# Designed miniproteins, single chains, continued (2), part 24

Each design is a single chain, and the fold is of that chain. pLDDT is the mean over its residues in the fold that is shown.

## One batch from the design tools (miniprotein)

Design m4803
Fold by ESMFold2-Fast:
Structure m4803 (fold): chain A 74 residues (1-74)
Amino acid sequence: MDAIEAIKQAFVDTLRAAGHEESGKAAEQATEKNKDKSPLDVINAMGLAALKAGASHEDVTAAMKAALAAYAAS
């Protein structure tokens, strides 16, 4: 599995499960803009975009942990 796709899926699914649809969409857009960057840079970009779109620090932290776990498993 592509590492970037695995990180995006884990992050976005975690935010959507927490009810942050707009933050999930913002994270998807951040992934597209940063797809040529390292996986860790993509996770950071998704986190910043999700916070800016209104997700809580707790939910973004959970999404970032899920993305890091997906990266480690890829």
Scores: mean pLDDT 82

Design m4804
Fold by ESMFold2-Fast:
Structure m4804 (fold): chain A 59 residues (1-59)
Amino acid sequence: SREELIEYGQSLGLSERKARNIVEAALSLGASEEQIRKILEAAAQGNTREAVELLLSAV
């Protein structure tokens, strides 16, 4: 599932490194797969504020 989430992030236009860093950080905070997908979507849209808010809501 980690690799599937990273691939999902890449499918949205994120680099592999950026997608991996987001997925690893979110998983370490206990985020669900659904939450991680929303964070990746916000990051891919360039909505950094929304991505950070979603990540912090997982903690």
Scores: mean pLDDT 82

Design m4805
Fold by ESMFold2-Fast:
Structure m4805 (fold): chain A 72 residues (1-72)
Amino acid sequence: GYELGKKLGEAIKAGDLETALELAEEILSRSDPAAHPLVYRILAQEARKAGNEELAEVFERKAEEAERALAA
């Protein structure tokens, strides 16, 4: 829900990689797998905007993995 998205945004801005990944996985576990690549790409952009290149790279990799899973 909205609360989890808000907490995820706060974790990204704080540079808390572990919390950001955990919250992203919880949100995505409740959504359609077809949406996962787009959501991860949005999260990567938000991480870059916050100045966190490491987290952005992790989310970009997760987006690619989700795209491959949908193609299989």
Scores: mean pLDDT 79

Design m4806
Fold by ESMFold2-Fast:
Structure m4806 (fold): chain A 69 residues (1-69)
Amino acid sequence: DSATRAAARRIAALFDAAGVPHPSLAALERALSPLSPEQRERVVAGVEAVLRATEDREFLARVAVHDLS
């Protein structure tokens, strides 16, 4: 299913952006395929929330380090 595959790729890209290893795309598709569209969006939203928290924390850490250089 192209929608499931797109969701899997989106999750992988979010993990890459956060610098965290992700499961294979095949494993992500397998995990997402039995889920409803609502459940799939909930999983993607959770990963997006983790990315946002990681970006905010890394930004603050970079600002603090810059003040010491």
Scores: mean pLDDT 71

Design m4807
Fold by ESMFold2-Fast:
Structure m4807 (fold): chain A 105 residues (1-105)
Amino acid sequence: MTLEEDEEELVRLAKEATKLSEKEIEEAIATKNLSDLDPVQQLIAAVKGVAERAVEAARAGLSREVLEEMRRSIELMLEVVKGKNPKVEKLLQEALEALRRALEL
């Protein structure tokens, strides 16, 4: 299990995400091609994807274990971002709500 190493990486990326401007966050959300984004903006795009698709993915058979791991990762990022970047905080909260709904299915 590499959970501790993954947690350190997520915390680092979340700290960098607190420095993103509204424009950089909007670019990450709107981008069709993830390869055009910085790693931090790619993380924001992934969080948006979780918020939009977690319930559908659960209905399609994505395992509860994967959903729980995603929820834990988002919770860790939210604790780092909370109170520092309102737009990133809101995206992480939306992703957590989607994951909680997915886990209730």
Scores: mean pLDDT 78

Design m4808
Fold by ESMFold2-Fast:
Structure m4808 (fold): chain A 100 residues (1-100)
Amino acid sequence: SVNDKVTPLDLYLNQPGKKLSKEELLKLVKEVSEELDFNFDRSQISELLAFYLRFQPSEEQLRALIRDFIEEQLKINPEKSKLSLEESLKLLEEEWERFT
């Protein structure tokens, strides 16, 4: 991105991705969580949703951000969340309803 004349931010501002529905966001989080064997806690979900609502990234951008977020969390704290995938997805729905 640094060597391109058009940054990801410029692309976002000129061509904002279609706003994802709650169901589409849940599907993305589920898919990446299963891929990386990682379940989000409430604080991580709150941070992710706050980022999503502020920047409204495209599906591809959001998928990459979720993956990068999980990889960074695993570097800082390799101890996995005590929550199940179902519990993490329920927390995401609760936080979505609070902010929308």
Scores: mean pLDDT 70

Design m4809
Fold by ESMFold2-Fast:
Structure m4809 (fold): chain A 99 residues (1-99)
Amino acid sequence: PAIVLPPVKGRAARIRAVLETLFAGTGISRETLDRLIALLSGTSLAELARMSQRELARRVGVSQPTLSRWLAEALGVPRSGAKRQLVLALHQYLPEPLP
C-alpha cells in the first residue's frame, strides 16, 4: 500500500511517521507501538532484515502470534512474511542498504 507521510526530517522521525501511519487502526497499544518505534530507531534496516519475527516480538515484549497479526493488519498482507514486508515498507522511506 502507498503511504503518504507528513514532511519529516531525520531517521527516527521518519520511522515514527511510517509506523504510526501503518499501525493506525490496528489493535496495537500506544505503549507497544512506542517500544517498536524506539527499537527500530536504534536498529539498521540490514539488522532488522536479519532479525527473525520471533526475535522482534521478544524485543518488543509481545508474543509472536500477536506481533504477526498486527503486522499483517498494518501492511495488508498474510501473517507469513509480514515482517519482511515491514522491512520493505521502511526501505521505501529510509535510504539504507538491505543485506
Scores: mean pLDDT 78

Design m4810
Fold by ESMFold2-Fast:
Structure m4810 (fold): chain A 105 residues (1-105)
Amino acid sequence: KEEEIVKILEEAAEVAKNGDVEEAVKAVIEAVKKITELLGDKEVGEEAVKIAEDAHKAGDSLEGIKAALTLVVSAVKEKDPKIAEAAEKKAGEVAKNFAERLKKE
């Protein structure tokens, strides 16, 4: 499951880099769902998904993505500290790729 969480975040980071904004938001929401299901923390997953979706609707997609990923990384730290550093680094790559995508026009 350690390798699965990092792989899920890597896949989301790749979509954030190569996809459009809508595809990137969708990929992060799916990553959040999968990671929190693996952790057995459905409440954190529902909260993080809502943060990302509500922020995207408001035009604050980057802030929503960052907040959702921060919440998920915090859950990883509590339940599986061994992968927390790797998950945090990959979540940072997702947010960075998404921010770069938003700047391109």
Scores: mean pLDDT 80

Design m4811
Fold by ESMFold2-Fast:
Structure m4811 (fold): chain A 68 residues (1-68)
Amino acid sequence: SVEDLEAELARLGAETQALVDEMRAIRAKRDAGEIPDDEADRRLAELEKRHHELTGRRMALEDEIAAL
């Protein structure tokens, strides 16, 4: 149902927001000198890959809703 797809979209949105918040926290710690640049860059690269995957899942789900 549309409601089930929208509920899943909401979960993906919450997961994406948590990931974006984590990326911002890492950038803030890097800028404050709390973690080394190379460590921050590696962690951000992994989170950016996950963000790309979540974006793809969200777009696919939005397409499913639009097709209804």
Scores: mean pLDDT 86

Design m4812
Fold by ESMFold2-Fast:
Structure m4812 (fold): chain A 65 residues (1-65)
Amino acid sequence: MDEEEAKARELMGRAKQAARDGDRERAEELARQAGRHAFKASGSDASTEESAVNTVVTHVLSLVP
């Protein structure tokens, strides 16, 4: 497994947990980190990185109570 993919999954799990705990700021930061690692693993064009990261952040923040 790609190291970046493994890190993205770890950070995503932590981001979702922070969101469920009501910690919006921490959830957003962890989600941005997860999105960046996932994007690096995908090898996609840097021009799409911000959109991909924002999608991950939006999804995680939707879990905040």
Scores: mean pLDDT 77

Design m4813
Fold by ESMFold2-Fast:
Order: structure tokens, then C-alpha cells, then sequence
Structure m4813 (fold): chain A 78 residues (1-78)
């Protein structure tokens, strides 16, 4: 479900060392994308992560993008 995907992305953000606010933004952006409303929200979250973490943020954005794809594939294969 979109909520499960959003929650998974929040947890991944926290695990990568993002702030609670940035992790929440990532989760909400993923939820919105699954509802068909939010590719811009994902881009906004990515910009926030890069601003918060600098060069490390670029790597974390890539890791979160891969985790989102893996989570979608896992949920849709069920």
C-alpha cells in the first residue's frame, strides 16, 4: 500500500542518518508518488537531503531511490 511504502522510506531515511523532518518528507513524498500526485515531492525531498547533508546527501538520495524501487517491486510482486 502507499502507506507501507511511505513508512518504509521514513525508516530508511532514519537509518541513513537523516533528521526526523527529512525522513518524514521522504516518506510523505514516496506516499504521494504512489498516489500518482508526487514526483515533484520526491525532487523536493532530494533537494532537502542534499542541503542537509551536502556531498553525503547525493549518495543517500541514490540509496533512497534504490530502496523506493525495491520496496515498490516487493509490494507489487505480492
Amino acid sequence: SPQQIGNSMYDQGVQLGLSVQSSDHVGVAAYNQMQGTGSHSIQGANSMIIDEQGDSGIQNVQQLSQHLQDTIDSVQSS
Scores: mean pLDDT 73

Design m4814
Fold by ESMFold2-Fast:
Structure m4814 (fold): chain A 96 residues (1-96)
Amino acid sequence: AERARLEAALRAAMRAAGASRELDAAEMERWLALLREVAAAVDAVIAALPDLDLSPIGPASRMVAPEAMRAEAERLEAALAALGVTTEGLVFTRAE
């Protein structure tokens, strides 16, 4: 179900962006793999929290992980970089 939802969202976004063609199977699998890796990294960071109340933290660009969660945070950063997130953290852009 998750894969079908992400695939439909990617196709809809490509159409909205005026893409003249749909993603081929290899491109689709690559994007779905990157999105799943980002989602898994986010879930891993959240699961590592003992019961952190995020309400006092606004939609901050840094989901500050305690030092114990550093590996999960680095994994999330790598996944976001693979999707073309800029180092300044202000703009999300596709690397391709």
Scores: mean pLDDT 53

Design m4815
Fold by ESMFold2-Fast:
Structure m4815 (fold): chain A 72 residues (1-72)
Amino acid sequence: MEKNKKLIEEKGGGKLMKQAAAYAKKTLQDPKYQQQMSDSVVQLMEMVGGSYYPSVLEMMREALEAQRKALE
């Protein structure tokens, strides 16, 4: 396990999000899960916005795009 590489991927906000999007693609086919996912994302963005971490806000936006791309 390489912690350096893991931190870089998390900070980059790319590879980990794409891996999660691929997994979410199967789960997002369920309408009930789609609603919960949407609510969870909104709550996370609100909490992150209050943390004074602008970089994380950018990563969250890219994560949302990756999730939508996983849908098709």
Scores: mean pLDDT 58

Design m4816
Fold by ESMFold2-Fast:
Structure m4816 (fold): chain A 73 residues (1-73)
Amino acid sequence: MEEVIAVRPAADPATAEAAIIKLSEEEVKKIAEEKGLHSVEELFEYLKKLGLAELRTLAAEELRALALARQAA
C-alpha cells in the first residue's frame, strides 16, 4: 500500500508519540496566532509548506481540537 510506505516515518508509533508529547493543542494555537492564520485550513497548509511529515499526523488531531475551540468561542 502506497499509503503505508508514504507515511512510514510519520506513522511510526514511536514517532507519533514523540510528536504528540512535543506539540499540544495550545502550541498549535500559538503557531496559528503567531503566523496570523485565521482557520484550520490555513494552519494545515502552513505545516504542509514546512514539510513536517511527523507533524502531519499530529496536526490532523490538533486541527480538529482547534476547530472545536474556535466554534466554542
Scores: mean pLDDT 52

Design m4817
Fold by ESMFold2-Fast:
Structure m4817 (fold): chain A 80 residues (1-80)
Amino acid sequence: DEEIEKLQEEIMEAAQKNDVEKATEAMQKLIALELKKLGFSEEEIEEVLEKIREAAAKAKNGAEAALAASDVYIEFLNNK
């Protein structure tokens, strides 16, 4: 929980400073932790993180990168 809170702060800071790479990295770490808590396999988590990296590569700012990562995460959960 504390680790998730810290990652959320890092995402907000990266978005404010327009740091696409930092926002992407923080989102990947946050989503990996959430998926691990939900019981997904390491293989499934790696696939999601790769999709996040690809989606965020097109982002113009940190907020857009975070949104792209969130969209990948939601899509994965909806399709299990």
Scores: mean pLDDT 82

Design m4818
Fold by ESMFold2-Fast:
Structure m4818 (fold): chain A 97 residues (1-97)
Amino acid sequence: SIDDFINSLPVGEQSKRAMKALLDGKSVKDVKDKYVPYTPDVVLSNTRDIMNTIKKQSKRYGVPMTNDMFYTAMQVWSRYGRSKMVKAVKDAVRRHK
């Protein structure tokens, strides 16, 4: 489940709560103010997009969401932007067996 995926991430409890709230459609501002006041807005926005991309592609191909997919997506986005991140997630999900 999405909760199992988020709970498996090696991040603190407030970060996990923030990630769940973002996936529930809460605003970046509300999530930041409540759970992670020192995290930049762009990081929260990017994290939401990455999680939604992994969720969508994992469901499409019937494979589990993994921590490696998340961290690979974050690294690709930080260096090459969103479209390259989406491609990297699709490629990782398709090769997962």
Scores: mean pLDDT 81

Design m4819
Fold by ESMFold2-Fast:
Structure m4819 (fold): chain A 100 residues (1-100)
Amino acid sequence: SREEILELLKEAAKLVEEALEKSKDPEAQRTLNRALGLILEAINLVLENAPREEILKKLEEAIRTLDEALKLLSDDPELQKTVEEARKLLEEAKRLVEEE
């Protein structure tokens, strides 16, 4: 449902915000901030009932950006766990969008 997708996206955004606050690496901070922006854009697209293809593209961009952040956080296992959790929520949201 749309409500379930929004819940997952909002939870992912909170986790990315947490990782952004705790990260001291400027490159990781820039990448996490980019991912946060993409998640917020995906939330807006869902709220506006945008075409499925547009929502999926934005979610795929956010997931790829989190994958980049995970590589930058290879020396911080706690931040990696937080970002991995956000990524799992985005993958679940993507799956629900594909089922619509």
Scores: mean pLDDT 89

Design m4820
Fold by ESMFold2-Fast:
Structure m4820 (fold): chain A 94 residues (1-94)
Amino acid sequence: MMSLEEYVIEMVAQAVKLAKQGKLEEAKTVLETLASLFDFSEETVKEMLEALEKGDFEKLLEIIVEEFARKYKLSEEEKKRFYENAKKAVEEAL
């Protein structure tokens, strides 16, 4: 089974891939599911969806990593590794 971080990365990469395919509503559903599973705030969800719609995948990634790091109390080093791994997965999905 995947770690929680790996699961988040896979869901974000899937959402980005769906958005690139023009399946924006499906991509939004993936991000909303992710946010629900990890109890992200409504404000964070709104920011994530706006970044997705604008095609600002770097901003989307920053929002998700910051919220997850805050919720799970990741160190700065762990947060940086999370971001680097997620960025690589998103770039491979593009």
Scores: mean pLDDT 83

Design m4821
Fold by ESMFold2-Fast:
Structure m4821 (fold): chain A 66 residues (1-66)
Amino acid sequence: SMAAELRRLGNTYDGIGQFSYSLKNYKLSSDMFDQSSELYRQSGDLAKSEASRARSEQSRALYEKS
């Protein structure tokens, strides 16, 4: 289904966001979590969308402080 495909893509961007965060690449991490959040929202997984949005905001804040 389209929802399942969007969720899988969201998982991929979430993974890249986590990896980028571990490398302290907070700009890329923020951008990847932002994409993940939108994909999860479109898939109907609002809980994962909200979690990814929070992580995007955290990464953006860290980038702005760097």
Scores: mean pLDDT 89

Design m4822
Fold by ESMFold2-Fast:
Structure m4822 (fold): chain A 106 residues (1-106)
Amino acid sequence: SVASQLAFIQQMENQLVSAQRQMQQRTPGSVRQALTTMRQVGADMRRRFPWLPQSLVDRFDSHLQQADQALRQGDIDTAIRHLREALRVAGTMLTGVKIEILSQQS
């Protein structure tokens, strides 16, 4: 149902807010938690909306991979920068999905 899809989007938005708060703590552990949260959001969104534009999925995954590499090297600032870019891409994906769902209600 549309209500079920919108509830799922709200859940994803809440998880992204949690990830943003985690990365703002600026510790290796909190930034790793943000990365884990964002990886889970990406997986859940791909499972629910397999029609998501591949270019957005690729950009999201690329930023998460670069954040993971920076975090493994102890570069917290670079990891946070890439997580913020991934967060922006995730916001674009959620907005696009929400518009698509609402447009189908006529």
Scores: mean pLDDT 89

Design m4823
Fold by ESMFold2-Fast:
Structure m4823 (fold): chain A 101 residues (1-101)
Amino acid sequence: SEEDIKRLEEMAERLQAVSERMATASPEEAVELARELIEWLREKSKELSPENQRIVDNIIKALEEAIESGDVKKIRLEVETAESLLLMRYWVEKKILENEK
């Protein structure tokens, strides 16, 4: 849907900004950034379709597991992976919408 496209774009932009901050973050700052990102994604995902909500839920789970591991490199990798997944979903949703019209 057009609403999902706009929300997925907003989410991808947020993850890009967080990823850039992660590059210079201390381990403690990286954990805090990831926790803030999880809460933001959790709130924003409520407005998505069930299919895209499930994808964001999987991203949240991966980020939570990375935080629990204590490995800052895993946290950074999962943020970068999440950005790539959300960008891919954005393009898929755009293609679906174009084919429906």
Scores: mean pLDDT 85

Design m4824
Fold by ESMFold2-Fast:
Structure m4824 (fold): chain A 62 residues (1-62)
Amino acid sequence: MRSTVPATGDFVEDVARALVEEPSPEFVAAVERFLSTLPPAVAQRLRARIEARAAELRAERA
């Protein structure tokens, strides 16, 4: 695929859940790499959504 934009909501949910439930160094690195391939504005928005979702999930888990 070229640069087809994936479904942002599904990506954010999957990443946030993985980061909260079982954060692996490899998965974190893969997310960082993926965000680095995106335009800065898009990467910032995805990061913010992932962090917000992860924070909510962590609060629920605690």
Scores: mean pLDDT 73

Design m4825
Fold by ESMFold2-Fast:
Structure m4825 (fold): chain A 61 residues (1-61)
Amino acid sequence: ASDAEARGAAEAIKALFGREVSLETARAILEAANAGDREAVARAAKEAGISEGQGWGVGTS
């Protein structure tokens, strides 16, 4: 993904999960999502400190 797409993904992740992520992490998540690989998305998010219970629905963790 481009840097602009990675920045957009990072902002979306912050809005959805309440967490700031690096552009590299946002890019990895975006590329996995574009590939339809939910397991890779979950793994990249976990490595960024985002768990399934961490702010997915607006901080219901």
Scores: mean pLDDT 67

Design m4826
Fold by ESMFold2-Fast:
Structure m4826 (fold): chain A 64 residues (1-64)
Amino acid sequence: SSLDRLVVEAARLANELYEQGKYDLAKKYLDRVQRIMDDLAAGRLSEAEAAREIQRIIEEMKQA
């Protein structure tokens, strides 16, 4: 629900991909989350936009 909670969930799912040996895929998803957080910090995204983008990444990770 909160942005911090979504970031924690994305990190947890990336760790699950690492445990499955999907190292490159986990890194690509973490890099995407980091870019969104950088865009938020730079004022290029609102918190609501960042939350929506991270939620999309989480849904993609669940399908991986």
Scores: mean pLDDT 88

Design m4827
Fold by ESMFold2-Fast:
Structure m4827 (fold): chain A 69 residues (1-69)
Amino acid sequence: SPFKEKLLKLNEEDIEILREDPLVPEEEVEELEKKLKEIKEKGGSTKDFIELNIEIGVVQLKAAVERVF
C-alpha cells in the first residue's frame, strides 16, 4: 500500500525530529523507536502506523508546551 509506505516514512522522519529535540526525553524517543520496529517486524496495519503517528504528535505537543510554559 503506497499510503502505508508513506506513513512508515512519515513516522521515521517525525521520530528523527524528536530525537534532535533537547526537550524530548530520550526514553520517550526510545519507546517510539521500539514501537515502530515492532510494527515493521509484525507486518503491521495502516491503523498501527496512524496510531503511532498520533503518539509521536502528542510527544511533539508536550515539547512545544514545555517551551511556552
Scores: mean pLDDT 84

Design m4828
Fold by ESMFold2-Fast:
Structure m4828 (fold): chain A 65 residues (1-65)
Amino acid sequence: DEAAIAALTAVPGVGRELAEAMVRLARSGMPDRAVLAMARRILTEEAGLAEEAADAALAVLSRIL
């Protein structure tokens, strides 16, 4: 998951801790749909990322599910 963390941290506004949290969420055993829904909420509502940055991070996350 090192490559996934690197890809996520390349997204503007995503630091290493947020990237590691996203990877943990993807590996949590939750259904893919639930992971993506929770990730979008964290990225936009909690981390305050712009829509375009959140979409870029979700695209990376969907590739590692």
Scores: mean pLDDT 81

Design m4829
Fold by ESMFold2-Fast:
Structure m4829 (fold): chain A 69 residues (1-69)
Amino acid sequence: SLEERQRLLDRLTKEQLANRADSEMTKFLDMLIALLMKGVVSVAEAEEWLENRTPEHIERVKKLMEEVG
């Protein structure tokens, strides 16, 4: 829903602020926010990747951003 998407965007923004010193994590969060705003990824997918920031999930986000950006 729109409400679920807005709550996740708020959470992603807070995580971005918390990780300001980590340039790679900031880039990951920026890309995830962009993909969510564009509707390329679902709220469920974005939330899973935010909770589990594995190299595989980070690489998937980068690849999706390259395809749409």
Scores: mean pLDDT 83

Design m4830
Fold by ESMFold2-Fast:
Structure m4830 (fold): chain A 104 residues (1-104)
Amino acid sequence: AEEEIKKLIEKAKEYAEKGDIEKAALLIQQALNLALEAGVTLSEEELRWMIEVLEKAAKQGDASALLDLSQLYYELYKLGDESAREKAEEYQEQARKAFRERGG
């Protein structure tokens, strides 16, 4: 699991460097889901990089990135960043609004 997660993050970085934020975000989501299922702890540096990419994806209109941002900030909170809890709650609320207001 750890090796597969590392490979997904590496590929996500390659896509982000090429400006393909959509593919980078999808790979980050896969890495995050695998880490959660396998009980693998992502480093603070990995979490913060993923957040940076997903914030760009969310700004480009990817509402799914808002849910993943909430989860990534929650993982930072679990690592001892108390300020990350408020950010996790903010992104969860943004995701709820984006889902409800999606019309035309």
Scores: mean pLDDT 82

Design m4831
Fold by ESMFold2-Fast:
Structure m4831 (fold): chain A 103 residues (1-103)
Amino acid sequence: MTELKFDFSVEVEDGVPAAVFSQSASGTPNETTTTEATPEERVARADGRELRLTLESVTSLVGGVNEVRFSLEFSDGRRLRVTVRSEIRDGKVVHGQSGTVSV
C-alpha cells in the first residue's frame, strides 16, 4: 500500500516561532495511496510570540495528487492558510513541497 505522510512541526528558529513541513512517500506504484498528516495541532512560543499550527484538511485528488491544508495563527491575531500539494508516481513523490514558514 502506498502511503504519503505529511509531517508538521513548530519550532523556534533564531528566537522566532516557525512552522516546518515535510512529506514522504513509500509503497508500490499499483497500490491505493493513503494520505496522513501529523500532528493535527502544534503550538510554539518564544519571546512573547505564539504560533499555532492547525491541520484543516487532507484530500486525495484524481491523478495521484494529494492536497494538505493547514492554518498558522499568530499571537497578534494574524492567520495564514497554507496549501501543500504532492504528486505520487511509481511510489515516489515526483512533485511535492517541503519547507519552513516563519513569522
Scores: mean pLDDT 59

Design m4832
Fold by ESMFold2-Fast:
Structure m4832 (fold): chain A 91 residues (1-91)
Amino acid sequence: MLELVEEAIEAAKKAVEAMKKGDLLAAIGHLIRAIGLKWELEKEEPEDKEGLEAVENAIRAMRYALKGDFEKAEEELEKAEEALKKYKEKH
């Protein structure tokens, strides 16, 4: 499960960077991947509140980046990274 959370956060980082470069198509591709990873995590480990929280923060970062709100995107990405750090300490 850790790998799904890590992949979702990597997708979010790539989506934010793509939007900063004006690559909307790449950013959308990364968002679709992150949503798919969240669906797999919810299906396999629905009680994994910490993993789900990290992925939710990553998806929220992507949504803000797609709207051009990079300040909020970075805040949500930082929350996702902190949630992942705590998740790794327990696994």
Scores: mean pLDDT 81

Design m4833
Fold by ESMFold2-Fast:
Structure m4833 (fold): chain A 86 residues (1-86)
Amino acid sequence: SAAREAFIKKLEELIAELKEQLAATDDPVQRRKLELEIEMVEKLIELIRNNDPTLEQFLRTLRASAEAGSAFAQRIVALYEEAKAG
């Protein structure tokens, strides 16, 4: 669907932004955080592309994290709503 492809494109743009942040930092704690965030976004794209049955559980976990105040999870949820609306 157009919404699915739009969401994947936004997630790929997020990966590019996170990789730029990773290239700009020498702090080992920040590097580990960015590497984990990149891996999570790459995994989400893989689950979407493969119509993986665990996708629904992954999305529920992201929504729960966003409600708990995770800025990273809130951003992914916002990108999903943006893709769905446009």
Scores: mean pLDDT 87

Design m4834
Fold by ESMFold2-Fast:
Structure m4834 (fold): chain A 83 residues (1-83)
Amino acid sequence: DPNVEAAVEALREALALARAKGLTKIAFQLERALKLLEEDQSEENIKEAIKLLEKALKLAKELGEKEIAELIEKAIENLEKAL
């Protein structure tokens, strides 16, 4: 699914930035979402990934991590299009 592939690319960029900045809680949630999407692109896994990403997005916004927040939002938008 091209929407899931676009989401995975955005998430890999967000994860690299989170790791570089030492944002361990955000990185952990992004890693879990990526694993779900890489194991199975089922609707159940996409919905679970969106929930994990919403948690990561709240943390990114609370910390003022605008670039990471934008990448997570793009990933969520692409995953919602895959549903």
Scores: mean pLDDT 87

Design m4835
Fold by ESMFold2-Fast:
Structure m4835 (fold): chain A 86 residues (1-86)
Amino acid sequence: MLEEKAAELEKKANMDPSLEKPSAAEELSALIRKGVERGGKIVLEEFEVKTQEDLDAKYKELVERLKAAEAAGEDLVIVPAFKHVK
């Protein structure tokens, strides 16, 4: 469910606030919200990550992709769901 995916992102941000870099995660969240508010088509995409470095790299990559889509006037908004693989 969309609710479950949103709760997963929120839970992750609250779980390790001192370790997580809020700038990248916060900017990604703001871009997603902005895209939704403009009526963009929402697409959920799942990424598997094993380390915090992989997660940070994916956040930065997605921020860049969303900024490019916004600059191009695209109607698509990519909402990531991150899974930590054991």
Scores: mean pLDDT 66

Design m4836
Fold by ESMFold2-Fast:
Structure m4836 (fold): chain A 81 residues (1-81)
Amino acid sequence: DPAARLRALGARLRELVANRAPWSEILRVIGEGGEILAEAGDRDLLRRVGRLAAQLVRAIEQGDTASALAYALQIADLLQA
């Protein structure tokens, strides 16, 4: 069930953010969510997650930890919907 797998990844993403996990691990979980969305054919949700992931990467590159955390949590919300 792709929806159950996505909800589990969203919960894992929230846990990683709360525990201040390395960005590499956070991005890995987001990538796994993108793969599940692509397999499920949910093109709208895949595009929405992709836009937020691009903003997340930009925030990390700029050292904007607060914005990066906010984008990661928004992705978690989308995966759990």
Scores: mean pLDDT 87

Design m4837
Fold by ESMFold2-Fast:
Structure m4837 (fold): chain A 64 residues (1-64)
Amino acid sequence: GLGDRLLTRLNILAPEAMAKLTVEQRREIADLIDAGRFEEAVRLVEEHAGEEAGEILRRLLEEA
C-alpha cells in the first residue's frame, strides 16, 4: 500500500531515525497512512523517530 512505499522512501531519506522504530511501530504507521490517518502517522514518527523524520513524512504525504 501507500504506507509501505512511503516508509521505504523515509528509510532511504532518514535511515538513522527509522532504525529507532520497531517492526510493530512501522506496521502501525503504514496502516495509519493506508487508512488516510496522516496526522496520527506523522505524530507516531515524530514521537519515536524524531521531529525531522516526521517533517520528511509530512512532505512525502503532500506529494502523494
Scores: mean pLDDT 86

